# Designs tried in a protein design run: designed miniproteins, single chains, continued (3). Part 20

Each design is a single chain, and the fold is of that chain. pLDDT is the mean over its residues in the fold that is shown.

## One batch from the design tools (miniprotein)

Design m8708
Fold by ESMFold2-Fast:
Structure m8708 (fold): chain A 73 residues (1-73)
Amino acid sequence: SNEELLKKAREALEELKKVLEDESFSEEEKEKAVETFLANLEKLAEAEPELKEELEKIKEEAKKAYEEWKKKQ
């Protein structure tokens, strides 16, 4: 269901935030994780346009987490 897809997207966002906070990952791995996450959200929004609004919010949270991580470097 679309609700299940949004739940999975939110879970993926929380995992991304954990990766960004985890100092055992390299900066390259963290940047790749962000790129992959954002690309996957774009593909999902294209496939399920009715979820676009909620996916856009998740995307903005991911971008915010990335900016916060960059500032900590």
Scores: mean pLDDT 84

Design m8710
Fold by ESMFold2-Fast:
Structure m8710 (fold): chain A 74 residues (1-74)
Amino acid sequence: MTVRIETIEEPDILVTIATTADTVTITIIITDPSMSEEEAVEYARELAASLGLDPELTVHQVGDTLIVVGRAPA
């Protein structure tokens, strides 16, 4: 099983993308308190769409951490 991990560091957020054969997990940590939850969710959705994920996404938020899970395109 191959897992690919990519990290993107922006001024306002830290993004980690973990890709497996079946799923893509996007973890966003909000590092700037001026960034809203809504902006972080929208960023995650746009990123998921750019990765070709199924529109059926699962989104979880715990404090400053947003976790988005989607199915990898078959």
Scores: mean pLDDT 76

Design m8711
Fold by ESMFold2-Fast:
Formats: C-alpha cells, structure tokens, sequence
Structure m8711 (fold): chain A 59 residues (1-59)
C-alpha cells in the first residue's frame, strides 16, 4: 500500500541519519558493526544493509 511505501522511505531516512551519526562518533566503526548497531536500534536488517552499503560507497 502507499502507507507501507511511505513508512519504508521514512525509516530509510532515519537509518541513514543514525548511520552518519555513528560514523561521526566512531570513524573507525566497521560496516559489520554499523549494520549491527542499526538493527539493534530497531531498523530492518535488509534496510540496515542497504544504508551501510550506501554510506560506505560515499566514504
């Protein structure tokens, strides 16, 4: 549904903001640790993986 698409887009933006914040606090954080922390914060595993890959590509 449209509501599900909108919710996933909002979660993606929040996950990216959290990932960037974690990088700022610990620049040596590994992609695996970053993914784990995002999942622990309640983000979907697939979404966390996509966000980590996107952030790593722009590094």
Amino acid sequence: TQAEIQKRLEEGKKAKEEALKLYEEDPNITPEELKKKLVEKGFDEELAEDVVEDVERKR
Scores: mean pLDDT 77

Design m8712
Fold by ESMFold2-Fast:
Structure m8712 (fold): chain A 78 residues (1-78)
Amino acid sequence: SMEEREKALKKAREYEEQIKKDPNNAESIFNLAKAYYEAGDYEKAGRYFKEVIENYPDSPYYEEAVELARELDRKAAA
């Protein structure tokens, strides 16, 4: 629903503010990507999942970021 999308976008803005304070926090970047995913903004979600994959491969978020990025690729192919 539009209400669910707006809630997810609000979360994304909150995580963007956290990243401004701590730009090297893999958790905040991963949560930002998930918030954009929930909002249906798959381009932004993919960008931030890719940032986790490329810059934080040793983080606990790496495997889930890879899986969600693959899910976005499947959605784009459908």
Scores: mean pLDDT 86

Design m8713
Fold by ESMFold2-Fast:
Structure m8713 (fold): chain A 68 residues (1-68)
Amino acid sequence: SEENRTLLRLLLKEVEKAKTLEEAQAAVRGLLRSTDLPEEVRKLLEEAAKAKTKEEIIKLIREALELT
């Protein structure tokens, strides 16, 4: 949905601005807790929350955007 796309774009900007990996992961977890997302998008964000680099988190969020 367009609303989900907007939320994912805002998450992407928040992750890009994050100074640490922990802050980026926290942003992803925050969206997962506050929003009911389609299963395929949720799985990508759950993977992003476990990612070991900020670059991988960004890649997974971009993949989630392609599904919405």
Scores: mean pLDDT 86

Design m8714
Fold by ESMFold2-Fast:
Structure m8714 (fold): chain A 57 residues (1-57)
Amino acid sequence: GGALRLVSRETGLSREQLLELHELAEAGVSYEELGEKYGLSARQVRGAVALLRAGDV
């Protein structure tokens, strides 16, 4: 949905990378570890995950 496009634009991550990020966050990987993997701050990861969850509902 629109949330995925917005997060992709703001983070510079592809759709596939954002879906992987969301799956890893749901699996319990920390936002700090995800931030290190994708070159984002933990705050940016938290915001991205929140928008993706809202867009998936």
Scores: mean pLDDT 75

Design m8715
Fold by ESMFold2-Fast:
Structure m8715 (fold): chain A 61 residues (1-61)
Amino acid sequence: SMEEVEELKKRIEELKEKAEEEGDKRTVATLDSALAAVESGDPEQIDLAKAIVEGVEKEFE
């Protein structure tokens, strides 16, 4: 849904900010790819973005 897509984009932006603060350029690039995947509107790409976000969230916990 559009609401789920907006929520996912917000999560990506928040994680990107954290990665930028840590100087983790590789994670920033990964999150940029996740954001592009969400923006594509392709369900398979959105699922990929969700997996990326979950992986990055676990690393920050």
Scores: mean pLDDT 82

Design m8716
Fold by ESMFold2-Fast:
Structure m8716 (fold): chain A 67 residues (1-67)
Amino acid sequence: MPSNAELAEAFRGALLAELAARKASEEVVAATERRMDALLARAADLSREELIAELQALVREVEDAIA
Protein backbone atom coordinates (compact mmCIF):
# COMPACT_ATOMS: atom_id res chain seq x y z
CA MET A 1 0.00 0.00 0.00
CA PRO A 2 1.37 3.47 -0.77
CA SER A 3 2.22 5.71 2.20
CA ASN A 4 0.29 8.91 2.90
CA ALA A 5 3.28 10.87 1.57
CA GLU A 6 3.35 8.81 -1.65
CA LEU A 7 -0.41 9.23 -2.13
CA ALA A 8 -0.23 12.99 -1.48
CA GLU A 9 2.72 13.44 -3.88
CA ALA A 10 0.97 11.46 -6.65
CA PHE A 11 -2.20 13.51 -6.14
CA ARG A 12 -0.18 16.76 -6.18
CA GLY A 13 1.25 15.86 -9.58
CA ALA A 14 -2.14 14.89 -11.01
CA LEU A 15 -3.87 18.03 -9.68
CA LEU A 16 -1.17 20.36 -11.05
CA ALA A 17 -1.33 18.61 -14.44
CA GLU A 18 -5.13 19.11 -14.47
CA LEU A 19 -4.73 22.83 -13.65
CA ALA A 20 -2.20 23.19 -16.51
CA ALA A 21 -4.61 21.43 -18.92
CA ARG A 22 -7.40 23.83 -17.84
CA LYS A 23 -5.05 26.85 -18.21
CA ALA A 24 -5.48 27.97 -14.62
CA SER A 25 -3.83 31.28 -13.68
CA GLU A 26 -0.35 31.35 -12.13
CA GLU A 27 -1.97 32.66 -8.92
CA VAL A 28 -4.27 29.62 -8.65
CA VAL A 29 -1.40 27.22 -9.45
CA ALA A 30 0.87 28.87 -6.84
CA ALA A 31 -1.88 28.80 -4.19
CA THR A 32 -2.56 25.12 -4.94
CA GLU A 33 1.17 24.31 -4.71
CA ARG A 34 1.38 26.04 -1.30
CA ARG A 35 -1.69 24.15 -0.02
CA MET A 36 -0.33 20.81 -1.28
CA ASP A 37 3.15 21.48 0.18
CA ALA A 38 1.57 22.26 3.58
CA LEU A 39 -0.56 19.10 3.39
CA LEU A 40 2.43 16.97 2.33
CA ALA A 41 4.43 18.29 5.32
CA ARG A 42 1.59 17.09 7.60
CA ALA A 43 0.89 13.80 5.76
CA ALA A 44 2.75 11.65 8.33
CA ASP A 45 0.59 13.12 11.13
CA LEU A 46 -2.72 12.33 9.36
CA SER A 47 -4.69 9.10 9.07
CA ARG A 48 -5.46 7.88 5.54
CA GLU A 49 -9.08 8.95 6.02
CA GLU A 50 -8.04 12.43 7.18
CA LEU A 51 -5.68 12.80 4.20
CA ILE A 52 -8.44 11.84 1.74
CA ALA A 53 -10.84 14.34 3.38
CA GLU A 54 -8.22 17.13 3.13
CA LEU A 55 -7.55 16.28 -0.54
CA GLN A 56 -11.28 16.32 -1.33
CA ALA A 57 -11.66 19.71 0.39
CA LEU A 58 -8.70 21.09 -1.61
CA VAL A 59 -10.22 19.86 -4.89
CA ARG A 60 -13.53 21.60 -4.07
CA GLU A 61 -11.72 24.88 -3.26
CA VAL A 62 -9.66 24.70 -6.48
CA GLU A 63 -12.72 23.93 -8.64
CA ASP A 64 -14.57 26.88 -7.05
CA ALA A 65 -11.59 29.17 -7.73
CA ILE A 66 -11.45 28.29 -11.47
CA ALA A 67 -15.21 28.14 -12.11
Scores: mean pLDDT 80

Design m8717
Fold by ESMFold2-Fast:
Structure m8717 (fold): chain A 96 residues (1-96)
Amino acid sequence: DLEDYIEAIRALGEIAADILEKQGMTDLAKKVRELTEKMIEALKNKDVDGLKKYSEELVKLLREAAEQSTNPQDRKLLLDIAEAIEKLTKDAIDLL
C-alpha cells in the first residue's frame, strides 16, 4: 500500500536525520529531512522521475555521511537506512 511506503520512508528519514544531528551534522540532517519530504511528495503525485532523483540523492548523502562517521554503530545504521530507502524506492516505482 502506498501509505505504508510513505510512513516507512518518513520513519527512516527521521532516524537518519537524528543520527546526523547528534553528530553535529545539522546541515546534513536538514537536507535529509528535505529530501525525505520531497520523496513523499513525489510518491503522492506518482512522480517516478522525482522519486528516483530524490532517492538517489538521499542514498548518496547517507553513504557519504556514513564514511565520515567515527561511530561504528551510527555508520552501520546510516548504511542500513540507505539500503532500505533504495529497496523501498524500487518496490514503490514498480507499483506506480
Scores: mean pLDDT 88

Design m8718
Fold by ESMFold2-Fast:
Structure m8718 (fold): chain A 70 residues (1-70)
Amino acid sequence: SSMAKKEILRAIGEILRAIGDVIDAELALEKAKAAGDEEAIKEAEKKLKEAREKLEEAKKRLEELEKKVK
């Protein structure tokens, strides 16, 4: 159905956004490490962990939606 396809496309969009967030967090961590700012490094590591967790949740959501369409 068109609705099921739209839900899958939306889930793919969520994964792409989550990948972007991971890349942004990795770049922020590189910048913090280059600056030698220990507090900024800890914050960037925390944000990277959160971004990776959101990506895994988004991937799991897509897998669940794919199983319902098959």
Scores: mean pLDDT 84

Design m8719
Fold by ESMFold2-Fast:
Structure m8719 (fold): chain A 71 residues (1-71)
Amino acid sequence: MIDPDTAKAMEELIKELRERAEELERQGNTDYAKKAMEELEKAEEALRQGDIKSALEHIRKASEIIKEGEE
């Protein structure tokens, strides 16, 4: 079963990462922004289906892409 506090924390993290991806897009790093947004969409879908493990994996991938784009 999904712990509601865990789901909320992951939703907040996805929102923060989405804001960072949107900033990358505004700065012209569109390829990194697009890849990060695709992973974040997969994370949101996994959360909707109750798959915490899959959601965390996609959040990690999005975070890595964003960090790479910010370098």
Scores: mean pLDDT 81

Design m8720
Fold by ESMFold2-Fast:
Structure m8720 (fold): chain A 76 residues (1-76)
Amino acid sequence: SKKEELLKRVEELEKRLKELIEKLKESDPELAKLLESLLKLLEEIKKDIEEDSNLKVIEATLEYIELKVEEIEKKL
């Protein structure tokens, strides 16, 4: 289902963000704090998915976050 797809994308992003935060905490603490804020946002998005809020907006938001995370990963 669409909800299962979006929840899996959130789980994957949470894992990627946690790995980036660990790598960046010493070299770029400001970016690490921003990524921690995104991790909190993903927790809220996960709740919104479970409550059947606007799934199209959630999908677009996740796509944007995924692109930003990929950009950061490529620069490491």
Scores: mean pLDDT 84

Design m8721
Fold by ESMFold2-Fast:
Structure m8721 (fold): chain A 81 residues (1-81)
Amino acid sequence: MEEKIRKAEEYVLKATEAVAAGDAERAAEYARLGLRYAMEALREAKGASVEDISRAIGLAIASIGELVEAARLAGRPAPAA
């Protein structure tokens, strides 16, 4: 779980940097990877600490936020829930 949380954090940061640079394509790519790793971490939540679970949930939310921002930069509608 820890490795996937770390990867999700790295990709969320990269997505944030891409959004700041106005690169919608890279922002969407990194945000999707961040969400994937956050979801994989949550799937492995058996026996995980509440802190790790909360961190993974926060990263999933952050990744979705970056995807929405990337879609806005690209002039596309927000992804369906």
Scores: mean pLDDT 79

Design m8722
Fold by ESMFold2-Fast:
Structure m8722 (fold): chain A 75 residues (1-75)
Amino acid sequence: SIEELKKVAEEIVKLHEEYKQTGDPSLKAAFGQKIAEYDRLFEELLKDPENQEEAIKIRSELFEKLTGKKIEYKP
């Protein structure tokens, strides 16, 4: 569901921030597992047109949080 995708995205961001602070290799492994879970949920949601817009938005926000680059909205 969209709620599960959003929750996994938040967990990915948390693990990424913890890894940047500690350099703990176990956090890198956990991060990879959460990315795989996120990708699975994202692809499942893309099969339903009703979920596509919100799923893409969540992915864009996740990318911005992980890379620190602003995704500029241009109307």
Scores: mean pLDDT 73

Design m8723
Fold by ESMFold2-Fast:
Structure m8723 (fold): chain A 70 residues (1-70)
Amino acid sequence: SDDELIARMLAEHARSLASLTPEQRKAELERMIAVLDRLLAQKDKLSPLEVRIYEALRDFYRAELARLEA
């Protein structure tokens, strides 16, 4: 299912981020949030599944960034 695909992608991204230092993680999270903001600004060019994936990734990265800044 699409939900299972999204969950698997989020788990993979979480593993990748865990290998970085806090400083590297912050820089990568800020970079990825900016990329996703640009992609989501053009929703008319995206499929419904692409919108769901990018929104889930952006929400995940924002939550991780907030955790680092706490």
Scores: mean pLDDT 87

Design m8724
Fold by ESMFold2-Fast:
Structure m8724 (fold): chain A 105 residues (1-105)
Amino acid sequence: NLEKLKEELAELVAEYIELAGELNPNFVNKPSREEILRASRLAVDIRINKVSDEELAKRLTPEEGALVATPLYLLDLAEEGKLTSNNPRLQELIDRIRELLKKLK
């Protein structure tokens, strides 16, 4: 089920962003889990459904565009094999993200 795999990918990306934020002791004003998850779902839809820049301009406000920038960048780095971490918990999430990306191609 394509939609189920997309949701699983969005949840993993959101978990990565939340965990990375929690591991940064200077990060005092972070988005909520729900905001991160919503942004991650949008980023997954953009990359998997190959939404054009013109369609994105119609669907996203400037604020939403700023919010999805992080999960979009992470998905691109993961697909290119450039997303790595010395933290084993973050690396496990990266490996799972890359596995799901391969299934969604």
Scores: mean pLDDT 78

Design m8725
Fold by ESMFold2-Fast:
Structure m8725 (fold): chain A 61 residues (1-61)
Amino acid sequence: SMTDKLIESLKQFGELLAAAGLSLEQIRTALEAEISKIEDPEHREALTKELERWLAELEAR
């Protein structure tokens, strides 16, 4: 689905930022900025929920 593709793109971008040495706060800010560009409110909500889940996993590493 389009939502799944957007989630995968968000995760890939987040992993690139983490690999580049950005802090958790910097990664959150960058990903929230990308989510804010999405016009569909249902897609934004789904991505925001997945962002919180993925950031929790990243913090636990």
Scores: mean pLDDT 81

Design m8726
Fold by ESMFold2-Fast:
Structure m8726 (fold): chain A 92 residues (1-92)
Amino acid sequence: SSATVEEARKELERAAESLEAHLREHLKSNPDASEAEIERLVAVYGQLLRRELEELIEEKNITDPEVIEELRKFVERVVERLRALARELAAA
């Protein structure tokens, strides 16, 4: 149902907000973090978000391939948003 998809999207956005807060605190606590360390951290966040998506797909029984593709694209946009944020914060 559209309500199920909307709930999944909201749960992914909550996970994204938690990871963004973690990223901000990590960079604040580690001002000398290298670009390579930051990229590894973002890669870990990407793995966590993709895992959360697969768990949500299974839990909510989302079977529509088009919906699954849209949710996967949403996760990849969130990962790029986190990468952009990491670059911006590291440059400050």
Scores: mean pLDDT 85

Design m8727
Fold by ESMFold2-Fast:
Structure m8727 (fold): chain A 65 residues (1-65)
Amino acid sequence: MSREEAEEVARRLTASAQRLAAQVGEEVATALLMRDSGLSREIATKLVRGEPLSDEELRAIAEGM
């Protein structure tokens, strides 16, 4: 997966995570995102909060797909 593809996936995951957090709360949304995507708590928390991801975190998302 390219960097551009990883950034697109991260944007879509962020939007989905934020919508989920609005419905079920931040903690539950983070746990569900970790289970469904296999992402670490740190990455899942950043996605739920809309925080910018590092290059290393984007690479972890790319390797998970």
Scores: mean pLDDT 76

Design m8728
Fold by ESMFold2-Fast:
Structure m8728 (fold): chain A 103 residues (1-103)
Amino acid sequence: MEEARKRAEKFVELVEKALDDPSLRLEIDAPGYRTAEEAPEVRLRLYDSQGRLVGEATLGTPEAARYAAELFRKKASEYEKNGDTEKAEQYRAFADFFETLAR
């Protein structure tokens, strides 16, 4: 779905901003429990150094979560190739997390 891919791209962009700018704070709200068949509601919020909300995205479908995981894994590989192991580990952790939501 075009919408699922666009939501995933927006979500990954906000994570990239947070990882590139340490003055930004990233919060991920995940559902406490979900059914194996239902799409998990995962909400991402990005705050600036003043505590102001500067970005928000939601992954409401397993398909969007799968695309997000793919994008994060791709970013992790790129950072590993560039010797940035810290960022590579961060992106890999996000990829693993969103893969578990893509059911």
Scores: mean pLDDT 74

Design m8729
Fold by ESMFold2-Fast:
Parts: structure tokens; sequence; C-alpha cells
Structure m8729 (fold): chain A 61 residues (1-61)
């Protein structure tokens, strides 16, 4: 999966979680965990630090 597609999918996921009334802290944790799982599965090539940074960027939008 390319980074642009990953950002789009994670933004949609974050928006769905916000609509369900989840806090930014909970959304950040879920996005970080999802990105770590995708990296472990070989779907994306992200370090743990890069996964956290990407999740933080998306939650701040």
Amino acid sequence: MDLETLREEMRRFAEELRKKGLSDETILALLTATLELLSSAGVVDLSPEEAEELAEEIVRE
C-alpha cells in the first residue's frame, strides 16, 4: 500500500471514529495500533515511530 492511499484510509477511519463519539486520545491509540498491525502484516513499511507520527498527524486534522 502506498503512503497516500494509507493516509486516505486512515483519515476515513478516524472520521468514522469521531462520528461515534470517541475521544482524540482513543482515536490516536486505535490508529497507531492499526498501523502497527499493517506493518507487522507487511502491508506497509513503517517503523513504530513513523506509525505514531502518521496517526498524530491524522488525529490533529
Scores: mean pLDDT 81

Design m8730
Fold by ESMFold2-Fast:
Structure m8730 (fold): chain A 91 residues (1-91)
Amino acid sequence: KKKLAIEWARAAIDSAEAALEAKEAGDEVVADFLAAVAKSSANLALEVADEEIKEAVELVLEAVEALKAGDLEKARELIEEARKKLEEAEK
């Protein structure tokens, strides 16, 4: 169960990062699609996540909201923090 939560959390982080890159490149359609994938993967991770993984996933959901608001700097910071939290949870 924890391994599945980690994989879905990782997918959420990777999709959010790809959404940020697409938005920085001005590709709003691809950015919106990838942000939706990130949110979906994050919600799946939350269903099976322990508290440690849940913190990383909640940061991804905040990053998706920052992307929607056009706050790319905040989105990047949240994605980096989520990745660090997930790496700590994997140890």
Scores: mean pLDDT 83

Design m8731
Fold by ESMFold2-Fast:
Structure m8731 (fold): chain A 67 residues (1-67)
Amino acid sequence: SVEDVDMAIELLKAGKNEEAIKVLEELKTKVKDPIVLEGIDAAISYIKNNEPEKAITVLESLKPFLS
């Protein structure tokens, strides 16, 4: 949901990268759209590469596609 994305973004802003990844992996279990799933995977990859700002940009772009 949009609320899960907002939570992940706030965790990333707080430097809680591992917690943000857990929220996003949980969100993937609820999402069926393969384009949205690909976007979440890209965001997780950016977080793992220590690029949280890029992850936030990707996550914000996904919000209109989440129910």
Scores: mean pLDDT 85

Design m8732
Fold by ESMFold2-Fast:
Structure m8732 (fold): chain A 84 residues (1-84)
Amino acid sequence: MSKEEIEKAIENVKTNKITDETVEIIRKVLETSKDSELKLRVLEAIAPTLNEKLVEPLRELLERLTTDSDPRVAELARKILRHF
C-alpha cells in the first residue's frame, strides 16, 4: 500500500467521502502499522467526523486499539468508541 493511497484515504475521511475502499485502507493501516504517529493521524481524522459507515466496520479494531502501547492512540480510540 503506497503512501499516496494512505494520504488520500485520510483526506477522504476528513472530507467525509467514505467508500468501502477508504474503509479497507484505514483498516489495514490501523491493523498492520507499527507507526504510532500514522495511527494517531488516522484516528484524529476519524474522531471529528464519527461516520458510522467508517466506525462500524472498524469497531473490533478500535476496541483492540484502546490497549495500544501508545497512550495517545489508546485514549483517542476510547474517545471514538464512547460515541457508539
Scores: mean pLDDT 81

Design m8733
Fold by ESMFold2-Fast:
Structure m8733 (fold): chain A 99 residues (1-99)
Amino acid sequence: DLVREAVVDATASAIAKLEGRDPIVAVAFEMRALALGVDAGVEEQIAKLIHELRKAKSVEEIKETVMKLFGLSPEEAERIVEEARRRLDEAEQRHKAFH
């Protein structure tokens, strides 16, 4: 599901920025989310998600934003955050390995 993949990557970018992680990794996830949004035919919806996520001050606000824009349950939003954190941690480990 390309829409779900885009939402997870947009969420990973937001968490990276919120937690002060590597800005290159944060930008890479944002770019991939937009590309997946284009492929899925929902670029505008993913762009709106990225814009709204920039206003979030906590992981709880990130979950609320995703729930509101995509009509997800709290359980679905929690799974997206968990998947986003997993991808973010893996991406940072890969990025460091090539330094």
Scores: mean pLDDT 84

Design m8734
Fold by ESMFold2-Fast:
Structure m8734 (fold): chain A 67 residues (1-67)
Amino acid sequence: YDEEIKKAEELIKKDPNNADAYLELGFFYYWKRELEKAYEYFQKAIEIRPDNKLAKEMLEKVKEDLK
């Protein structure tokens, strides 16, 4: 996941409004069990693209895991 995280970070560096890159970072941190970081990235993806159903579903899943 480390190389994939770096690639997504480079995409955000080129375009800070790249909702897909934030969504990818959310998934990678979720799979690494870094739930707080996953939450932040899914939240950011939704802020940029509010109609992203997948990001909303993952944010709810992370919220349940953080309880």
Scores: mean pLDDT 80

Design m8735
Fold by ESMFold2-Fast:
Structure m8735 (fold): chain A 90 residues (1-90)
Amino acid sequence: SKELLLESIEEAAKKLGVSKETVIGALGYAMIEAGASDEELKEFAETMGISVEELRKLAEEARKKFSEEELRKIVKEVSRIFIEKYNEKQ
């Protein structure tokens, strides 16, 4: 769900000591690297309450500031928290 994803991003940011914008950028970068379509990027950006242009900018900033390993760690933490929260509601 949109709410669960937003909560997972906020919690990952707090646990890793990075901004929410950094986490969103890391997720956007991962989507772009995985070959996400313009439609998929637009849907994610809309879910985050930002434009596709802002999402692409955050992805580029994250790529320039962090290593590929650090970006993967951020993405994995969001996924871990999301799965944990999903299981708690089941």
Scores: mean pLDDT 86

Design m8736
Fold by ESMFold2-Fast:
Structure m8736 (fold): chain A 63 residues (1-63)
Amino acid sequence: AERYYKEGNKLYREGKLDEAIARYKKAIALDPDYKEAWYNLGLVLEALGKKEEAEKYFKKAKE
């Protein structure tokens, strides 16, 4: 989980938003309680203008 989360962070910093999403989704698939991955997924979706979808991931990050 942590490896994919770190890969997602690198891709997010590089502006590769769709690739960052794919890495964060892999992190949460391995560890559904990886709250940082849920939160960063929300940030990327918000950056893409998908505010409603981002809100769902932010809610999961708080649980």
Scores: mean pLDDT 81

Design m8737
Fold by ESMFold2-Fast:
Structure m8737 (fold): chain A 70 residues (1-70)
Amino acid sequence: SKEELKKELLKTIGEIIDIIGDIIELERKLEEAKKEGKEEEVKKIEEELKKLEEKLKELKKKLDELEAKL
């Protein structure tokens, strides 16, 4: 139903907002780690950011698919 599609759309938007928030916080931590010369921490944060960016890409694809069904 259109109501179920709208619920899934809103849920997907919420998940996107949460991931954007996580990315912003990790970018802040990355800048701090770079300033402190913590090379191992920099690598770990960059790997986490890459995973979040991939997840964001998948959610954006899901959002586009849900919008196409409306």
Scores: mean pLDDT 87

Design m8738
Fold by ESMFold2-Fast:
Parts: C-alpha cells; sequence; structure tokens
Structure m8738 (fold): chain A 101 residues (1-101)
C-alpha cells in the first residue's frame, strides 16, 4: 500500500497532469507549438521525479529516456531544427540528472 505521503504525491501528480494538458492544448490552439513542446517536456520531467519518489527504479526511467531519445533521433525529420534541439537537450539533461542520483 502507498504511504500517506505517496498518496498525496499521486493526487498532486494527477492535478498537475490535468493542468499541463490544459496549458498544452491552449498553446496548440494558439499555434504556439514551441510553448506546447516546452510545457510537455516540463511535465515529463516532473512526472519522472514523482515516479522516483514513488519507488520506480532509476534504471527503468533511464531505459525509458534512452528509448525516447533513440526514437527522436530516428524520427528527426518529423521535427523542426529548433524543436529537435530543444527535445534532445532536455532529454540529455534529464538522463544526466537521474544518473547522478
Amino acid sequence: ALSEEQQKLLAEAKELGAAYAAKIAAAEAAGDTLTALELGLEAVKKALLIALELGVPKEELLELLEEGKKWIEENKEEFTEEQYEIIMKKIEEMIEEIKKL
């Protein structure tokens, strides 16, 4: 069973996810694809940190990030140069941050 602290974190994560989804949808509706991308990456980082606090193994999160990075590299043509640089930088920063924990 989850602790009271873990249950609170999960509830906060659900509210945070809904708030980010709404902000991303608003940015996309406004045609601001870069803001939507930045918000999406920020949401992913926060979700990974919450997952670590909930006891997801660090190695599983690193595998997921490395697989994500590989998919982005293999599908580079689906992104603008600016989007690709932002995504790759943020993923690499998340990988290095988690490795140091």
Scores: mean pLDDT 81

Design m8739
Fold by ESMFold2-Fast:
Structure m8739 (fold): chain A 84 residues (1-84)
Amino acid sequence: MEEEEKRRKQIIDEVEKLFREVGEKTSPAVRAAADAVIEALRTGRKSKEEIQELGDRAVRLTEEADPELGKKVREARNKILEAL
């Protein structure tokens, strides 16, 4: 149990750093989408399906603004979903 909690926290921390950076470098819409994913991960109030939908939105908006950052956000989304 403790090892799973530590691993989940590390993944969340890494993803939060990436999503904050991407939001700052792109657009207000991407920032809002990234913040929604971060909040869902921190509060734990969203289902895996809801987190997937929020992540998909963040990926789409980021790819439209910057395709290379979009790849990083997609990888982070996949890593989150594997950890859930």
Scores: mean pLDDT 78

Design m8740
Fold by ESMFold2-Fast:
Structure m8740 (fold): chain A 67 residues (1-67)
Amino acid sequence: ETVVTEEAEKKLKEEMLKYLSEEELKEMIEEYKKYIEQAKALNTPEAKKAVELLKKKLEELEELLKK
């Protein structure tokens, strides 16, 4: 639980695909975009790291939506 591997994250995405509708995926994408904007506004080193992580997650969610 405390340690997440890339393999565990892929498994979670496959599980999400089974139970999430296209509409729910789109809502998650919009939520991540909102968090990226909020994090950019904070302009701290921690927020910059969060923005990079959120951008990566956003790209991953967009790939799932294309499926």
Scores: mean pLDDT 71

Design m8741
Fold by ESMFold2-Fast:
Structure m8741 (fold): chain A 105 residues (1-105)
Amino acid sequence: SLEEFLEKVQAKLDEMIAALKAGDFKRAQAIVDELIDELRKYLETMSLEEAKEFYKRVQALLDEAGARVEAEYPDDPEIVARFRQLIARLKAELETAYSELEKKR
């Protein structure tokens, strides 16, 4: 279900934060790569209307995660910066995947 997939996205975001706290940026990047692949595969199973709603909800979740990390780690600018960089990449890939679906008319 959509809700189960969004819970999976949240769990992956939490795993990324844990990797960054451990100083394992390579692991954080690998989690992002896995999440991008899963998001793309899930989008391909959707109608354009379903994909639009999914896109909006995932973007909101990514924005909330970014705000949460800034609030939780005000004294760790490196973790915040690295997390923001990974979230920006996720957003860019999601926008590209959604745009590709719109072009498949």
Scores: mean pLDDT 84

Design m8742
Fold by ESMFold2-Fast:
Structure m8742 (fold): chain A 85 residues (1-85)
Amino acid sequence: MKSYLELLNELAELAAENLPADVAARVARLLVEAQKALAAGDKEKAIEYLKEAERLALEAAREQGDKELEERVKRLTEEALEKIR
């Protein structure tokens, strides 16, 4: 079973490999902020950053017509959210 940090790293790698560099960089930044928020005990901010990262990644995947990428982003994000909840 993957840790929260491993799931965030996998999301960042998925974005870097499959999305435009600008979008991937923004997603990675939000995932770093999500990790920092959770480490500080701020679950609400961690969830907000993670959902914003998901939103950006899903928008880019949809624009590319990549249904498999959409499903992978959704799965990894939901697994990470369950670790916070």
Scores: mean pLDDT 85

Design m8743
Fold by ESMFold2-Fast:
Structure m8743 (fold): chain A 72 residues (1-72)
Amino acid sequence: MSEEELEAEVLLALGRMYRELGEKAKEKGDIEEAKELYEKAIELYKRALELRPELEEARRELEEAEKKLEEL
């Protein structure tokens, strides 16, 4: 695994963590916290895709996170 591949995977994993935290914040009714967490997830997914544009998982999760942010 290249350093670039590893970095993209780490960014994807961090994005997933922030998305999950955003979902939990939303469930608790903390909409402002949920927004901030989804925005962080979106940034991380975009960075992963800059390194690996072919990473289908990151594209799917970015699209989902953007939708969730828009619906808050």
Scores: mean pLDDT 84

